Designed miniproteins, single chains, continued (2). Designs and how they scored, part 73

Each design is a single chain, and the fold is of that chain. pLDDT is the mean over its residues in the fold that is shown.

## One batch from the design tools (miniprotein)

Design m6519
Fold by ESMFold2-Fast:
Structure m6519 (fold): chain A 86 residues (1-86)
Amino acid sequence: SNEEKAKEIREFIEEQVPKVEKYKEELRKKYKSLNPEEQKEVEEEIKLIDEKVPILVETAKKVAEMYEKGASDEEIVEWLREQAKK
């Protein structure tokens, strides 16, 4: 059902966001013991996480809201395709 799909998405967000934050904290802890080349790689990874994860979370929340409002799988797939073009 739409309610079940929305619930699964919201539960996935609630589970994954803390894991991403923990991963960033572990990267920051490791940073202190890395060489300059590895430090640059960690900085670039954290930057990508900070830029991309909020967009992915917002997109997933909008999909959950669309399901809660009675959107079909087809409508959501078309919306996601349009988001991917941006």
Scores: mean pLDDT 87

Design m6520
Fold by ESMFold2-Fast:
Structure m6520 (fold): chain A 70 residues (1-70)
Amino acid sequence: SLAQRLALALGVSQATAEKIIEALGLDENATLEDVNLELRKLQSELSPSELAERLGISRAVAEKIKQKAV
């Protein structure tokens, strides 16, 4: 699944990956590339704390995303 692939790519739980996908407004037909594109847009606009609130995830996960996707 998309959530499983994202979880592996970011090193997070599948539940966390599902929250990210939902927060981005993406569905099961979206690709990992689509997720990375939307995450890069948010990272350019938001601090780690703001990204965590926007995606409904922990600050530690938001910092991890910022480190891996930038």
Scores: mean pLDDT 79

Design m6521
Fold by ESMFold2-Fast:
Structure m6521 (fold): chain A 87 residues (1-87)
Amino acid sequence: SAAAAEGQAVVELVRERLREMLATHMGIDVADLDEKTVEEALEKLAKATGEDPETLRKQLERELAELLKDTSITPAQLEAELARLQA
């Protein structure tokens, strides 16, 4: 139960951070970002990087999940790693 709750919190944080990153890239507010807009943003980002949108989504989610695996990781460190992935 506790482990499941932690896993869900990590997934939610990864999803939230990914949405925030995509919203910033698209120049819109996170509050205005729906599932269709997320898919469009991922497709645009994938085209810019030369990746498939599905592959890119899975890679980003996996990388963010790995960053969040260590309970010692701070929001500042997560932001720094996201900035590095965007470069």
Scores: mean pLDDT 62

Design m6522
Fold by ESMFold2-Fast:
Structure m6522 (fold): chain A 65 residues (1-65)
Amino acid sequence: MREEFRELVLTDPDKFAELVYELAYNGDDKLVNLALEVASETGDDETVLKAGEAALKGFLRRLEK
């Protein structure tokens, strides 16, 4: 998982943010935390911000249903 997240952060940050949204929406909080940790270690500030926003949007959508 950590290696897969790191590769995605480096090769496709938009797809990474989409994945973080899906994980947060599904309630995979441990994987969301790991993904955000990897983004902070490997990604630039824009990538970290987009992933954080995706996680928040996923959590909010989960709470609406």
Scores: mean pLDDT 81

Design m6523
Fold by ESMFold2-Fast:
Structure m6523 (fold): chain A 83 residues (1-83)
Amino acid sequence: MKFSPETLKLLQAFVQTVQEQYQEALKNNDQKRIQELEDLGKYFEKNIPNIKSLEEAKKLILELASKASPELQKKLIETLEKV
């Protein structure tokens, strides 16, 4: 599947944020955060084939943010502001 450069940049920024949070959770042995990030990652992967535009990518990230704890939600929303 080919994404526009803007869509790809947004999805890459999201994956980078999730990866950084996952590494921090591993260092802190934060099992709740690890589980939360794994659940978000599975939902993200399941919905990637349905992304047809930048708007759909933004919508998916907002849905994932809405399912996350307040601290993680803030980090995920910040990725939307960077692109």
Scores: mean pLDDT 80

Design m6524
Fold by ESMFold2-Fast:
Structure m6524 (fold): chain A 55 residues (1-55)
Amino acid sequence: MAIAIDHLGKTYVLNEDGSILLAKGKVSDEILETEKGEKYKVISREGNLAILEKI
């Protein structure tokens, strides 16, 4: 699983391997796409954080 964070108007995806990637979209969206073209589904939200599942 990965975590998405909104910070200063940008959305970042944090993976368990410690990598941080810029993403298109917002934590409020249902699907986020990283700058590498990887897609994640938002399964849970807590404020400016989202829990992600890779699709």
Scores: mean pLDDT 78

Design m6525
Fold by ESMFold2-Fast:
Structure m6525 (fold): chain A 56 residues (1-56)
Amino acid sequence: DEAAKQEEQNRLRMEAARLAAAGLREALKASPEESAKILQEMLERGAAIVQEAEAL
């Protein structure tokens, strides 16, 4: 059912948004080296969530 897929996609988008907001907040408070690492991890996790949403 397409409606169920859309709900799953919206849930994944919200999860990605929360992860991005939390990651950016921590990165802004961290040292430059720590910030780069936080952003890298955020990008990897965000990409995985996006791939899951696109596969639905």
Scores: mean pLDDT 79

Design m6526
Fold by ESMFold2-Fast:
Structure m6526 (fold): chain A 72 residues (1-72)
Amino acid sequence: MEAEARTLEAQFAAVEAELDSLPREIALATLAVLAGAFDFLLRLMKKQNAPEELIARVQAVRDRALALAREV
């Protein structure tokens, strides 16, 4: 689970690095899809009583995606 959280964080960081090269419409759509996917994952993690530390890490990535979407 922690390794999976690290992988998600690394993958999101890679997406962030590419956002500046994308048209605004594509960047916004990408961030919206990712935010929705992370929200779904958070619901599953909470239902399965995942450690709060891991939930917080995934929530931080979700919140980052939402914040970036607002800036696009």
Scores: mean pLDDT 78

Design m6527
Fold by ESMFold2-Fast:
Structure m6527 (fold): chain A 73 residues (1-73)
Amino acid sequence: SELLALIREAHAAGHEVAFRLTGESETSLELRVAVLDRAKRGAPLAEATVGERTLTVTPADLEAVEAYLLALE
């Protein structure tokens, strides 16, 4: 997953990660979990901003990011 690779790279470098869903953005783990939860509930696709890159979040990206976030807990 391109999004997961960028998130891992950003975290390793100490950079911020922001997710946008319907115009919202934040770098907290709580918002990332909320974005993933909304997608699981059939909410619209989100955008993720990692450093200077912005990606449209696909269902496959959400699955990979969710697995990564769960592994952090």
Scores: mean pLDDT 56

Design m6528
Fold by ESMFold2-Fast:
Structure m6528 (fold): chain A 89 residues (1-89)
Amino acid sequence: MEEKVRELIEKAREAIRKGDLDEAVKYLEEAVELLEEHPVSRDLLLELQGVANGALEAAKKAGDEETAKRLEELLERLDELRQKRVAEL
C-alpha cells in the first residue's frame, strides 16, 4: 500500500510541476482515501501533507479558488487522520 501512495505523491508532484492542479488534487485525494483505510509510515503522511500544502499555495497564487478549497479540505482530512491516530495509540 505504501508503494501506491508514493506513486500517487509522485504523480501529484509531476502534475503540480506541469501546472495541472486539477490532476494533482485528484491524485492527492486518492492517496488520502488509501491512508484512511490503511496505516502508513508517519514520514509518508508528512510527505503527502507537504505536497498538498505546496499545491494549495500554487492554487492560491493562480487565483484558482475551487482547487484551493478542495486542497484546504484535503489538508483538514490529513490533519484529522494524524490526530485520530495519535489519540488511538
Scores: mean pLDDT 79

Design m6529
Fold by ESMFold2-Fast:
Structure m6529 (fold): chain A 85 residues (1-85)
Amino acid sequence: KWEISVSSSSYAPTFVTIKDSNGNVVASMTVRGSGTIVVELEPGKYTVEVTTAFGTASATIDTSKPTTVTFKVGNSTVTVKITPI
């Protein structure tokens, strides 16, 4: 199991989507400020996509180890932390 923790500098809803290498959505969440979910993810490469009121940004991650990704979307900063539990 993996813990996905999201922190946003924006007061507006932040949408986080995690997609596998085939583009299938394997996890999604909506946060206001911060939020955490636990999901079953196999080790591998995934795309993290973050959508806010200010736009959309994405990054590729490898879940073989704990990973932190910080997105700048307009004037908003979104941090996504992925940790094995």
Scores: mean pLDDT 78

Design m6530
Fold by ESMFold2-Fast:
Structure m6530 (fold): chain A 69 residues (1-69)
Amino acid sequence: APSLEQQEAAVTAAVDDLLTYHGITDPAVREALRAEALATYRRELAAGASPAQAMIAAMNVVQARIDAL
């Protein structure tokens, strides 16, 4: 199974791809959304979610933030 570090790197990469797709280039906004995604991922794992479920939750949070910009 991938390590937690490898899982968090995958979350960060997925967030960066989504932000780039939406044209979000502001470093402060990108850093804030990466941090929020990682916090969501960690909370979901702590609550007993699978890595796949935690990833979906993290990406849904980032998408909701993008839609509100």
Scores: mean pLDDT 90

Design m6531
Fold by ESMFold2-Fast:
Formats: structure tokens, sequence, C-alpha cells
Structure m6531 (fold): chain A 94 residues (1-94)
């Protein structure tokens, strides 16, 4: 799958600390996919990549979009964990 290829390449960039390249690949994975699990994974990784770039507002907006997207099924435990990361990064930015 083309979408899965973009997700996997994005994850490699993320691990390497290349967050801007990771974001572009995650966005492509989301655009090309109709798979709930792939879209959710890519969008949550997009939130984390924004946090690593100190883009706390963009991270929060993406997280809010995920929570309000009725077409997506996301575990509450995963959402709570990512919400906590967004809040902690925002506080640390002073």
Amino acid sequence: SEAKKYLEEGEKYFIEGKYEEAIEHFKKAIELSKDNDLIVRARLLLVEAYLELNKGKEAQEELDSIQNDKSLTVSGEVLEKVQKLVEEKKKKAA
C-alpha cells in the first residue's frame, strides 16, 4: 500500500529526529488511506512530531481534530496519554 509506505518512511524520519520530513510523510499517509488504524496512527504521530518541533498549538489543534472526528475509532487510553504530552510540552514552553 502506498499509504503504508509513507507511514513507514515517516516513522523512520521521526526516529532519526527529522520531524519536518516525518510530518510530510504522515500527511501523505493520511491523504492516501481509508484504513482507520493507519489514519489514527499517522495522525497521532503527527501530533508528536509537532510537539518535538515546539509547535504546541498545531499539536493541540490536530489532537482536538482527532477527538472530534466521528469517522475515527481511537482508544481513550492512547488519547489521554497524548493529551498529557501536549499539556506538558505547552507548560515547558513558558
Scores: mean pLDDT 83

Design m6532
Fold by ESMFold2-Fast:
Parts: C-alpha cells; structure tokens; sequence
Structure m6532 (fold): chain A 83 residues (1-83)
C-alpha cells in the first residue's frame, strides 16, 4: 500500500536527520578524519533516501495532476479550457 511505503520512507528520512545533526556536533567538538568520514557517509545515505523520496513524491504528484486533468475532461461542470 502507498501509505505503508510513505510511512517507511518518512521514517527512514527522519532517522537520518538526527544522526547527521549528531555527527555535525561531534565534528564541531573534535575535527578528526573519522568524524569527517562518518558525516560524509551519513550525508550520502541521506541524499540517496531524499532522492528516492523526491522521485516518489514527484510520481504521486504527477498521478494527482493526471487524475485532476481526467476529472476536468469528464466534468462538463468546469467549462473553462485554459489555452
């Protein structure tokens, strides 16, 4: 179901944000190569999750727009054809 997929995606994305914040704070306190590596890896994972989320949102929005256009095409009620 879409709701389950969205919930899983949101949970994954939200989980990445607190981890990145912690790593940024650790890097601020102790600028080590290990802390820099950990932050970079976490940011890359978050960027990947975000990209997947953006693609999914884009798909859902495209579907919503298509459904809206179909409804307008079927509904004589809206008599306005923007050209």
Amino acid sequence: SMEKSLAALDASFEADLPAIERLKEELRKDDTPENRQALREAERMAARSRSLMERYISFVLTYAVMMSLIKRGINVDEGIVPK
Scores: mean pLDDT 66

Design m6533
Fold by ESMFold2-Fast:
Structure m6533 (fold): chain A 108 residues (1-108)
Amino acid sequence: MTIEELFREAVRAVDEAAQAVASGNYDEAIKALTRAVELLKKIVEEIKKNPDLFTDEQIDDLINLAYGLALLAESLAKELSGEQRDRFVKLANEFRKIAEELEKIKKE
């Protein structure tokens, strides 16, 4: 997958998650957000391998996206219970970790 394809698929996963949330389909939202975590982790590894291919603006946009997704997952966790709540808590923690790793890369 090219870097451009990784970004497009990450945006698609986020859009799928938003649509699933709007429809009350939380299991589909969890699936889409899990895919977003996997895609963002791949983007982080590509930035580490090829930093010159990424602008500071692109990295800032990814940091903002990851924090935004963490806040979304935390908000959903507060409204839900049981296994769905626990999965959204885990997703929020994964997105925060991605944002923090991106901030670390930007400082290097």
Scores: mean pLDDT 86

Design m6534
Fold by ESMFold2-Fast:
Structure m6534 (fold): chain A 95 residues (1-95)
Amino acid sequence: MVKISDVKAEADEKKAIFSAKVEAEGEGNIILELKNAETKEILGIKSGGNGEHKIIIDNVKPEDSGKYRIEAYKYENGKRELGDEAEIDVEIKPA
């Protein structure tokens, strides 16, 4: 089982930082995928285990404001399984 908690996003005029805490049971590689919530396009990927993880998007623009989705996948024995997902809204202001 994989769970995402403490989902946060902070943005300035140049970057957006997404953070999430991952709690996973057992062994296995956990992959966090950051996506555009509307298009499902993958914008960032972070691998790791339990704990806090951050995904940073550089060179953001005000038009990149909107809803983002973080999905946690467990990769074990050649299988990819969606464990948990969360959505967060981000506002990127002009410089």
Scores: mean pLDDT 78

Design m6535
Fold by ESMFold2-Fast:
Structure m6535 (fold): chain A 68 residues (1-68)
Amino acid sequence: SEVEEKAERVKETALKAGMSDADAELFSATIKRALERGDEKLIETTLQTMVNTGYIDEEAAEKIREVI
């Protein structure tokens, strides 16, 4: 499905940004859930938290926004 394809691209982007496989899996699962529910607020809150905690940079967050 489109949601599954988007979640896969999110995981790939997170892995390229240096996240572990386990962390990238959890992150992509959170984004997938938000996409399935149409929860745009959860998507942005999750991305902002990941940037603020240093797990990904703003360029990676922008790439994720482009694929969802």
Scores: mean pLDDT 85

Design m6536
Fold by ESMFold2-Fast:
Structure m6536 (fold): chain A 72 residues (1-72)
Amino acid sequence: MTTIDVALRDEEGKLYIEKLTVNSGEDLRNLIRELLEKEGIDPSTLELPDKATLIKGLENAAEALKRHREAL
């Protein structure tokens, strides 16, 4: 079980953080595909890295967003 904070944009361009629980590597890849589709990005045009790299990327993005909020 892995819990990830993901930064998403709504239709107004506002950033928000959603806490997501991932129970498998397959679920993680499917989740990222859904997030890319929500951002208007076609997942088929992108090569996705392995699950460990994806998890670290999402964690780093969430950490950067938290740091920005702490600076306010």
Scores: mean pLDDT 58

Design m6537
Fold by ESMFold2-Fast:
Structure m6537 (fold): chain A 74 residues (1-74)
Amino acid sequence: MEEELVKEAAELIQGVISGKKTVQEAKDWVEEQKKKGLDLSKVLEFAKSGLNSKAAQNNEKLKKALQAIVDALK
Protein backbone atom coordinates (compact mmCIF):
# COMPACT_ATOMS: atom_id res chain seq x y z
CA MET A 1 0.00 0.00 0.00
CA GLU A 2 2.58 2.63 1.05
CA GLU A 3 4.96 1.53 -1.73
CA GLU A 4 2.14 1.98 -4.27
CA LEU A 5 1.50 5.50 -2.91
CA VAL A 6 5.19 6.41 -3.44
CA LYS A 7 4.97 5.10 -7.03
CA GLU A 8 1.83 7.18 -7.68
CA ALA A 9 3.53 10.27 -6.21
CA ALA A 10 6.58 9.72 -8.47
CA GLU A 11 4.27 9.38 -11.50
CA LEU A 12 2.48 12.62 -10.56
CA ILE A 13 5.82 14.44 -10.26
CA GLN A 14 6.86 13.16 -13.72
CA GLY A 15 3.50 14.39 -15.06
CA VAL A 16 4.14 17.88 -13.63
CA ILE A 17 7.67 17.95 -15.12
CA SER A 18 6.34 16.87 -18.55
CA GLY A 19 3.45 19.39 -18.37
CA LYS A 20 0.74 16.69 -18.43
CA LYS A 21 -0.32 17.51 -14.86
CA THR A 22 -0.33 20.60 -12.64
CA VAL A 23 1.14 21.25 -9.18
CA GLN A 24 -2.48 21.71 -7.98
CA GLU A 25 -3.36 18.19 -9.19
CA ALA A 26 -0.47 16.83 -7.06
CA LYS A 27 -1.85 18.70 -4.02
CA ASP A 28 -5.38 17.42 -4.72
CA TRP A 29 -4.06 13.84 -4.92
CA VAL A 30 -2.37 14.21 -1.50
CA GLU A 31 -5.59 15.60 0.02
CA GLU A 32 -7.58 12.67 -1.45
CA GLN A 33 -5.18 10.10 0.08
CA LYS A 34 -5.40 11.92 3.46
CA LYS A 35 -9.22 11.67 3.30
CA LYS A 36 -8.89 7.89 2.88
CA GLY A 37 -6.95 7.73 6.17
CA LEU A 38 -3.82 6.34 4.50
CA ASP A 39 -0.40 6.67 6.12
CA LEU A 40 1.51 9.12 3.92
CA SER A 41 4.74 9.09 5.99
CA LYS A 42 6.69 7.33 3.22
CA VAL A 43 5.37 9.76 0.59
CA LEU A 44 6.55 12.65 2.81
CA GLU A 45 10.00 11.01 3.23
CA PHE A 46 10.18 10.43 -0.54
CA ALA A 47 9.32 14.09 -1.30
CA LYS A 48 11.77 15.45 1.32
CA SER A 49 14.54 13.17 0.01
CA GLY A 50 13.75 14.27 -3.55
CA LEU A 51 13.97 17.96 -2.55
CA ASN A 52 17.52 17.37 -1.22
CA SER A 53 18.59 15.51 -4.38
CA LYS A 54 20.93 16.87 -7.08
CA ALA A 55 18.12 16.38 -9.63
CA ALA A 56 15.83 18.80 -7.75
CA GLN A 57 18.64 21.39 -7.42
CA ASN A 58 18.99 21.37 -11.25
CA ASN A 59 15.25 21.31 -12.08
CA GLU A 60 13.07 24.18 -10.78
CA LYS A 61 9.80 22.48 -11.83
CA LEU A 62 10.74 19.23 -10.03
CA LYS A 63 11.68 21.23 -6.90
CA LYS A 64 8.32 23.08 -7.04
CA ALA A 65 6.32 19.83 -7.40
CA LEU A 66 8.19 18.14 -4.52
CA GLN A 67 7.77 21.22 -2.28
CA ALA A 68 4.01 21.26 -3.00
CA ILE A 69 3.68 17.64 -1.82
CA VAL A 70 5.70 18.39 1.36
CA ASP A 71 3.55 21.47 2.08
CA ALA A 72 0.29 19.52 1.51
CA LEU A 73 1.44 16.85 4.02
CA LYS A 74 2.20 19.31 6.89
Scores: mean pLDDT 78

Design m6538
Fold by ESMFold2-Fast:
Structure m6538 (fold): chain A 55 residues (1-55)
Amino acid sequence: SAKNEEIIKKRQELLRKSIDFAESSGKFTDEQIEIARKVGEILIKLEEQKLKEEE
């Protein structure tokens, strides 16, 4: 579904923007940024799988 692909793209964009913001803030360690990125990627993957199962 094109709608499901747009949802996943938007989540990927928001993850990228949130990581960029965290990096630019200087308030987080490299390890904390990496953990946040990894968690976000897992959640996006789970949502993509769910959306495919609901079609």
Scores: mean pLDDT 82

Design m6539
Fold by ESMFold2-Fast:
Structure m6539 (fold): chain A 94 residues (1-94)
Amino acid sequence: EIEETEARARKYLEELRRAIEEKDGKKAAEAIGEAAGEIVRLMELGDYKTAVKLAKELLELVEEAMKKGVLSEEQAKSIIDGLKAAIEKAEKKL
């Protein structure tokens, strides 16, 4: 289950990378939601180390999407703040 959850999270991060390259804001938003869901599932399964690594990668991609105009600043800031809070909380479990 952990390995399957990690594989799905990585798949959605790859979908996000493609959506950013294609400048598809709708696909980017969907991929962010799906990746975040799988990262939360990793935390629930106790794999905080992998969850933190993937959450940091997701944070970087959301920042890139905002910089490239794929996501609005308002939408991206909300996601970034949520991810930073989740990373801080998860790092306390490491």
Scores: mean pLDDT 84

Design m6540
Fold by ESMFold2-Fast:
Structure m6540 (fold): chain A 85 residues (1-85)
Amino acid sequence: SSIQEVLDKLRELGVSDSSLEKVKAILEETYAKLQAAKTDDEKKKVRLEALFKIGKVLSQELSTSQVLEALTVIDEELKKYIAEL
């Protein structure tokens, strides 16, 4: 459900279906890595790597301002997920 909420927000920003599929794959891998992570430092590293990878995908289609706005939403969702672990 959280992945779908992120994808819906990115679609509203005008992100293409191709880039949404790439972001979905990164988020699915990220959630699996977060579930396997044992320390807060490991969870932080996984979160930051996800933001970096997603930022690279989004920067192909969106302006810098739009990328930062999208990454803020994704960062908040990842932090929320980590807090529920």
Scores: mean pLDDT 87

Design m6541
Fold by ESMFold2-Fast:
Structure m6541 (fold): chain A 77 residues (1-77)
Amino acid sequence: SAALRQKAKELDEEKKRKLQEMKDKVKEFTDKAKEALAKGDMVEANNYLGDMENARLEADEEVRKLTEERKRALSSL
């Protein structure tokens, strides 16, 4: 149906937004980790690398939920 196609498009666009937000955060934390490494602060660098991994895990979880919602919408046909 047109409504299911529209919902799928909206979920796909939300997924793209979440992935872009994750990429932006990963870049920011990667840059901060490099700065910490340059000054010899391994603890600070590891904290930023942890923030980067958490951003990836959060995005994976959100994308997974959106993917499952899309599948449920389609299975209702």
Scores: mean pLDDT 84

Design m6542
Fold by ESMFold2-Fast:
Structure m6542 (fold): chain A 75 residues (1-75)
Amino acid sequence: MEAGRERVEEILKDIEKTKEYLKNNELDKETLEKLLEQVKGQLERVDDLDASEEDKERLRKALEELIELIKEKLK
């Protein structure tokens, strides 16, 4: 399904952009905590996407890496 693939690629681009932003910018703890909650919610919804298992695995990996980056900044 083309829509599912396009959505996966959009999410992956957003994840990479967010990672880059977090590496280059300082955010307050409240903002980071809200972002962490949003990313965790996205990870839980990956299984609901109309996408291939390969694309879902790519998303899970990218979201997990983003979660770890946010956790590191919350120290």
Scores: mean pLDDT 80

Design m6543
Fold by ESMFold2-Fast:
Structure m6543 (fold): chain A 100 residues (1-100)
Amino acid sequence: SPESKAKEILRETMLKILEIVEEAIENGADEEKLLKFLTEVREILGKFAEGEISLEEAEKKFEEVVDKFLKETSNEAFKEALEKIREILKKTFKKIREVL
């Protein structure tokens, strides 16, 4: 079903995000700030999965979260992680749109 495919895409995306986060921590990114970022990302994904927000609202909220953390950090490894995650999320939302 479209919902099953969307959930599979989200699961694959979260695994990629976790790999990027682990690499960033190894490269000196602030673990506490990365965990806060991941918490906000999971909250948005949870709301979308439960039907509380639309795909468009989820995309907007993710962009807002990424922009917020980019403005608050001076750490290069954290910035690189956020930019990689932004790129992955854009591809993920495009794939979800194609299956819905």
Scores: mean pLDDT 83

Design m6544
Fold by ESMFold2-Fast:
Structure m6544 (fold): chain A 94 residues (1-94)
Amino acid sequence: TSYNNLGNVYKSLGQYDKAIESYNKAIELGPESSKGTSYNNLGLVYESLGQYDKAIESYDEAIRIREEVGAPKDSILDTSVKAGLLLIKVAVRS
């Protein structure tokens, strides 16, 4: 079981601090091919916590890594849409 999967479990339980720790471990220790997914999931947790600047930063890193490793265009588009919608939310709220 990967740290990314452990983070998903903690996120599902609403244990966001443990989810963040697990996703950060997945980023630190996991293969390059999965780091984009881990950053995307980290962004979702930060968004759930209302930490929008950190969520945007995490989504931006997910896009950058996925582009660098040649990830499918649909996965890049999905994360880009999430980042864009969140930027709109931040712009409305400052």
Scores: mean pLDDT 81

Design m6545
Fold by ESMFold2-Fast:
Structure m6545 (fold): chain A 86 residues (1-86)
Amino acid sequence: MSKYLPKLALYFRRKDVEGGKKLLDEIEKEETNPEFKGILDVMRLVLYEVAGKTEEAEKIRKEIKEKYPSLNVDAVVNSLREYFQL
């Protein structure tokens, strides 16, 4: 995942949902750890939020809470926003 972070940051900065989603989908194909799959879904959530796609972001947030009920979504969102300087 770390090797993709500079490209992912660029997509967040550009608010490029299609490019960012494609990259996240590629990362997810290589990921076998369920915990990291939850983090990837939160990255998708943040991508839609920064792009102003609020309805899709709300849908993703609900899906994350159903799939990963123990995951603190807001804490992960805050960490990602700080990391990518969003």
Scores: mean pLDDT 80

Design m6546
Fold by ESMFold2-Fast:
Structure m6546 (fold): chain A 76 residues (1-76)
Amino acid sequence: MREEAIREAKKALKEGIEELKRAKTLEEAIGAALRGIGDLFDVALKYGMSLGELLELVSEEYEEFKKALKEALKKA
């Protein structure tokens, strides 16, 4: 169960990072970030975990996601 949650969360974050790298406008960057966070909420809910607990388990990927978001926002 937890291993499956970790795999799905890492996949969601990787997809979000790629979408953020493709974002050319502020609206695209915010949209990508909201979709990524929404996907993480869905994974947390599916596996009966808090979002915070899930983010701790995928902290490295989440830090990469935050970096990609900051870079996308600076480009907009």
Scores: mean pLDDT 83

Design m6547
Fold by ESMFold2-Fast:
Structure m6547 (fold): chain A 66 residues (1-66)
Amino acid sequence: MSEEELLKQMAAAIVNKDFERAERLAELYREKTGSKVSVGTLLMAAALDAIANPEEVKKIELDEDL
């Protein structure tokens, strides 16, 4: 899974109110990128993207393997 795909999956999880999955995806993003930002910061960024682009986020299907 790409970094871009993980960010989109986080936004989709937040829109679906699956915050536990969103946190898991944020941890996977940190592991993959070596990012020093907190899980909370990543979730805030994903939430802002979901608010800005609700129609685009609704088109994203959550990966069942995550």
Scores: mean pLDDT 73

Design m6548
Fold by ESMFold2-Fast:
Structure m6548 (fold): chain A 64 residues (1-64)
Amino acid sequence: GLSPASQGLVFVLDGKEFHNLKELLDEVNRYVKETNGKKTPKIIVNGKEFNSLEDAIKALAEQA
């Protein structure tokens, strides 16, 4: 397909959509604090599920 740039970068955490990494990081930090680390957040980037923010960032870097 054409125009990957027009799709933008979308992150999803616990059903919420984010348009930039800063917003995702803030939400992950809030989620961890509110759950006292009892639950691992699931992060979805461009339709792919990641178990951690580190893995999501690494996958994005690999695509760049």
Scores: mean pLDDT 65

Design m6549
Fold by ESMFold2-Fast:
Structure m6549 (fold): chain A 94 residues (1-94)
Amino acid sequence: SAAERAQRALLIAALLELASLVTEGIRNGLSPEEIIKRVEEFYKAFLERHGSQLSPELRALLEETVKRVIEGIRNGLSLEELMEIIAEAVARLR
């Protein structure tokens, strides 16, 4: 449906913004703690603006992806590995 396509497009946009934020943080030499803080702030702001526009399934996918990215940063995953986590979430929206 048009509503389902709009929800998927919104979540894809959020995941791409998350990817950009993580990439910029790593390239600019931010600490893991600062990158995690920015990811958490992005996620909170997104849910406040758009959380009600997403189905429970899509909210769960976003939450799981954010958690995987945060844990990946804590565990010292490479930028390429972090981008793979986000790419897998985007692929599920096709």
Scores: mean pLDDT 90

Design m6550
Fold by ESMFold2-Fast:
Structure m6550 (fold): chain A 95 residues (1-95)
Amino acid sequence: SPLERYGRLSPEELRRDLIEGAFLAAERALRGATEEQRRAFEEGYRLGRELIKEGKSVDEILEEAVRRANEFEDPALRSAFLAGALRAVAEHLRG
């Protein structure tokens, strides 16, 4: 399971696994996505890119992304938004 796997990973392996997981989550969020879900994803991605440009830490970006995602009443839109923000973070961490 992912949790059991994370208990065995080094910090470097965890970083790599989180990057790969974020790309996979983004791909899943966009597969069969409605127009509203795609817009939520793009909004989350833009937020992540903006906060990275402002020099925010990963923890600060995730905290703000969760806060903003909670403004959506639809769980599918919340998940799409978070997937977008995580993709921006993963792209930044990859270089």
Scores: mean pLDDT 78

Design m6551
Fold by ESMFold2-Fast:
Structure m6551 (fold): chain A 89 residues (1-89)
Amino acid sequence: MLTETEIMSLISEAMTQVMRERGLHGPLSEEELFEVFKEALRRVVAEYPDEKEDIILQTEKILRGILQQRGASQEDIDRKIAELKAYGL
């Protein structure tokens, strides 16, 4: 069973790999960040399918925090989280 800390580390590593593969080396736009999060979630879920629900839940918490810090509206945050969850399925 994966801990919240382990899931956070896995998502962070997957995001770094996706950014490198896509040639993203500077500060990301909100759209670029969201696309990287979706792909990172997909990869981590594919590697740990039995932990899927916990991975999605922790990824939601991380993305909500980042979007709130960037000044995104609550409506936009909720929309993006819904899309992220659907993509991870």
Scores: mean pLDDT 80

Design m6552
Fold by ESMFold2-Fast:
Structure m6552 (fold): chain A 119 residues (1-119)
Amino acid sequence: SSAAERLKQRIRELVAETKERARELLRDPAVAEFVAHQLEFLLDQIEAVLDAAVNQGLSTEEIVARLKEAVEERVEEVTRLARDFALRRGVPEGARIVERLLEELRERILAALDEVARE
């Protein structure tokens, strides 16, 4: 549907912006690359959930509910993995930046989902 296509594009844009911000703010290249890789995997998983829900003929409300669950779970996992990776590399400032960037991404994706649910 046009709504699903628009949502998919918006999530792609938010993830791309977060990758760019990670490269700007994370001075350790290994941490920045790790975060970028995890964000790509997060995007692939969210798109798979969206495509499966659309293919099953689910309502917009049901699609949004499934995506909210997937976003919350995956962002929490990525934040944990990236924070722990930064801490293992001895860059606690990087861990703090990762937490902030991923919290902002989560909030922005959830806001986009809420907007679609109100249409």
Scores: mean pLDDT 88

Design m6553
Fold by ESMFold2-Fast:
Structure m6553 (fold): chain A 88 residues (1-88)
Amino acid sequence: MKKELEEVRKLTEELVKKGIISPEVAGLIIRGAVLFNLTVEQIKDLIAEAEKKGYTDNELAAKLLEYLTKVKVNPNSTVDEQELEALS
């Protein structure tokens, strides 16, 4: 996990330098890697496909959101109880 997070950070930094993604989208990718345990390979595949199709920052974010929606958030017991209280 920690090593993969460092590799994700390096990948997003390189993408920002190349102008492929914004720093905001880089933050979203890092958050997604933490929340859904995305591998560097999965992120590279998504970005390579997006580059091939000429996707912009918003389209990259949309692709990530679709993937994250499919996987869903890793559940936490405390979140369920707090979520119920917050909803009211």
Scores: mean pLDDT 63

